# Designed miniproteins, single chains, continued (3), part 115

Each design is a single chain, and the fold is of that chain. pLDDT is the mean over its residues in the fold that is shown.

## One batch from the design tools (miniprotein)

Design m11991
Fold by ESMFold2-Fast:
Structure m11991 (fold): chain A 82 residues (1-82)
Amino acid sequence: GTGGVVVATRGDGEEAAEAAARGMEAAGATVVGYGGEKRGDVGVAAVNGIAPTKEQALAAARAAAEAVRARFEVVGARVGAS
C-alpha cells in the first residue's frame, strides 16, 4: 500500500518533512518522496511512502505525522493510504 501525509507547522516545512520521512521509515515503510516549504508563518511538509499492506502504509503515515508533532507545533495534518 501507499501512504501519505501533509502537515502544516509553525516551523520550517523542510525540517518537518525530514522528520516525517524519518518517522515513516522508522515505522517500516519505504519513503518514495518528501519535501517542504515555508508559506508566510507556516511550514508545509509532505511525505509519501510504500509498505506491504494498505494498513501498514496508513500506520506509517500516522507515525510520520506523530514524528512531526513531537518536534513542531502542528496547525493541521492530513493522513491517507491506498
Scores: mean pLDDT 84

Design m11992
Fold by ESMFold2-Fast:
Structure m11992 (fold): chain A 89 residues (1-89)
Amino acid sequence: MKEEELREAAKKYREEGKYEIAELLEEAAKNPEDETPLLEAMALAFGLDEKDVEIVRKYYEALKNKDEKTIEEIKPELEEISKRYAAKK
């Protein structure tokens, strides 16, 4: 996703009154190599629980650090989160 697309998305979320998501998208646009703000913005936009958001953050941090053990341990929890939000909701 390009910086321009992230800024345009942030503007739309501001128009909807979702300022936290908009700020995270703007942060992602400023630092495209850091996918953490983008991941947090998507999690909030999808309506993930705080617990689910923390699981997603841990997975992304493990990917960034190439921590294979943590990645394998978190995968089952991510699959359950994906199933809940992909099916409907």
Scores: mean pLDDT 70

Design m11993
Fold by ESMFold2-Fast:
Parts: sequence; C-alpha cells; structure tokens
Structure m11993 (fold): chain A 85 residues (1-85)
Amino acid sequence: MVLNPLDSDEELKKTVEELSKLSPDELGELTGAALRELTSKYMFGQVSGDQYSRMVAVLNTLLDNIDAPPEELTKIVNQTLDKLS
C-alpha cells in the first residue's frame, strides 16, 4: 500500500488509522517509502509546501513512535495534525 498526499486532514487521519493496524516492521518500511516518495513529489512541484510540511510531520511522528501500540500511535498522530491546524 502506498500513502498518497491527501487534500484534507480528515482523509490523512483515516489513512493513519489504517496504517496503525500494521506491524511495526511493515509500518516502518511503508512510512519510509512514503516519505521518500513525498519528498520526490515535492521536489518536482507535485505537492504544495503546506501539504508537504503536514505530511512530513505526520510521517516523522509515525517513525518516532513506531514502537507505540496502534491506539497510542493514532492518538499521537491526531495530536500532531491538530497542532498543525
């Protein structure tokens, strides 16, 4: 599964809830791949700076908290999105 840039924080939160159901190893690999793809899209002007910053913050939050249980991981990401709003 590939994490695509989303146009709303609600769609992003929903994607994170689905990702939180994966194992830590799967989540780490997917998040790393998504971060690389997102950075590439940003460099080629396919994603806005605001969208890029928000997505990078979410992906970094996932990586920093990869050992957290799914419920806590979802909570932490939602707090990050709320702070960015």
Scores: mean pLDDT 70

Design m11994
Fold by ESMFold2-Fast:
Structure m11994 (fold): chain A 81 residues (1-81)
Amino acid sequence: SRLEEIVEEAIAEARAKLPAENYRRVETALRLVLHEYTEHGASEEEVIRGLEKMMAAVKETLSPEDQAILDELLAEMKERL
């Protein structure tokens, strides 16, 4: 699906840009969003809200520099939806 493609590309970008521990948190969060919305169905707006919520929670555990990377990833995902 388009959401699956967007999530996999975001995970790949996070792997390239973030420290390994932070990348794993992002991957876990994104895969949870993908699972919830692809298995149970969701509108584009519901997917965007889910991504924003999960990314906000991950950001609370990160440095300001890594938070900026997460903001860029989220913006790119939202543009592709």
Scores: mean pLDDT 80

Design m11995
Fold by ESMFold2-Fast:
Structure m11995 (fold): chain A 81 residues (1-81)
Amino acid sequence: MEEQKLGAAGLGMLGAVTGYEGGASREDVIKAAQEGAVEGAKKMTPEQARAAYQAWLDAGRETHKEVMEAGGKAGREAAEK
């Protein structure tokens, strides 16, 4: 099983969620998620980035939707370039 496909995206997501729960501003959390997702996506194929993006949405869908969507979109766009 290729857990590496979630490694970089998962760390970006974990950092964003931890920041949000720790009282970071909404904009700072979104920015951190976007930066982490872009960095992670650059190390993945477009297929791996899409799989990571979907798993990221599923994991955070109920609690951190805006952060997940912003980060996932930025990473997906970076991987597709």
Scores: mean pLDDT 58

Design m11996
Fold by ESMFold2-Fast:
Structure m11996 (fold): chain A 79 residues (1-79)
Amino acid sequence: SELLEEFRKLYEELVDLYNYARRQGRLTPEQEAEFEELKAEYKKVLDEVRKNGKITPDMEKKIQELIEKAKELIERLRA
């Protein structure tokens, strides 16, 4: 899935940036909560893909929403 690959790449970038911001003491409680929620939703999507053996339209919508959330958090962490 092209969407799942796009999200994986963004998530890897987000994890690196999040860990960097954490080491710098720059994370807000809101950013920590958003990251943990996004991490949990990503794990849920991966579990659903494994169980179903296919990506459904509902899963594609969820992945697109996760992509947008990841982009927004990356932008905020770069500030």
Scores: mean pLDDT 84

Design m11997
Fold by ESMFold2-Fast:
Structure m11997 (fold): chain A 70 residues (1-70)
Amino acid sequence: SAGARKIIEEGLERGRELIAEGRRIMEETGDVTRGAALMLRGVGESVDGVIEAHRKYGREAWEIGKELSK
């Protein structure tokens, strides 16, 4: 559904922003530990978006999540 897709896309967008910021920290400061931790949080945000959509919309949300993760 459109609602499930929106929740997943918003989670993926938040995740991408965190991953990009973590990469920037590593490139600009050399702090691999802090950068990697932020990137892992970004992955978590993406996963949480799919889980939330699945709770509200069921199995269909997992199929949408797989398509958007290409």
Scores: mean pLDDT 80

Design m11998
Fold by ESMFold2-Fast:
Parts: C-alpha cells; structure tokens; sequence
Structure m11998 (fold): chain A 87 residues (1-87)
C-alpha cells in the first residue's frame, strides 16, 4: 500500500541519516549544527510514522504498524545515544 511504501521510505531515510551521523562521529567531523538539523527532521518523521501506524491499525494491519513503530524506536534510540556521546 502507499502507506507501507511511505513508512519504508521514512525508515530508510532515518537509517541513512543515522549512518551519516555515526560516520561523522567516527571521523571527528560531527557538529552541533548537524545534530540540531537532523533532530528536527527525526521529529518530523516520527510524527508522520505515528500517523501512518495509526491508519494501518484502523485498516487491520496491526502487525505492520507494530513493526514500523518498533523499527523507528530502535533508530530513535540509537540517535539519542549518539547525541549523548557527542556532548
């Protein structure tokens, strides 16, 4: 469905952002500006993913909704841990 494809694209975007930031952290080029920029983008993506999951549940696609939320949560946790390390 369009919602499933959108959720997949948003999760892939979150993963790409996290990988970029983790690489910058490794090579000592991670800036506060990078973190602030992507913190805003993660907030935007999280709100959209929550809306998608809610709609998937209404359509009876509970397992997919749970999987999408679980994956977003894992990526978000890694991002928060990276932010703590970069302080």
Amino acid sequence: SALEEEAKRLLEEMKRILEELEEKYKNGTLSKEDLDKYDKRFDEIERRILAIAMELRRQGREELAEEVLREAGKIGKRFNELKKKAE
Scores: mean pLDDT 89

Design m11999
Fold by ESMFold2-Fast:
Structure m11999 (fold): chain A 81 residues (1-81)
Amino acid sequence: MISLEDIARELARIVQALLAQGHGELAEEVFGRAFAKLSRVDPALADRLARLVNTEGPGELASLSVEELLARAEELIAQIP
């Protein structure tokens, strides 16, 4: 099981990768869902997710397709209680 901090970091990278590929609406949807869930269990980590979206580069996930990014986001969001 990965930590909530690792989930937040990877979700921030997925959001940035979606933005870099021109999928701004999907990026906002992923961010909003992740932020809402994290805010219920760890508000400090939800704030960190918002900061990480502004600081993480898309580079590590830039090679993934939009379908792969969305599938990974769904798996990570499902792991948030």
Scores: mean pLDDT 81

Design m12000
Fold by ESMFold2-Fast:
Structure m12000 (fold): chain A 71 residues (1-71)
Amino acid sequence: GAEAARQAARDALELAKKAKAAGDEETVEKLKEVMKEDIEALRKDPEAYGLSKETAEAAIRAAEEALKEIE
């Protein structure tokens, strides 16, 4: 549910922070791209992923905040 999606966003952010600290800009950009794709997929049809609209919006918000921290 929402907690799993928020945890995935946090895990992606931590991985991106480690890649950025290591100077691996290619990995950082790839992770940003994947997160943006996930956000678009959730916006398009959250119910297809077994999520309520409210849960999907919370997950999207967490992912968008993670993207801002990576930049």
Scores: mean pLDDT 74

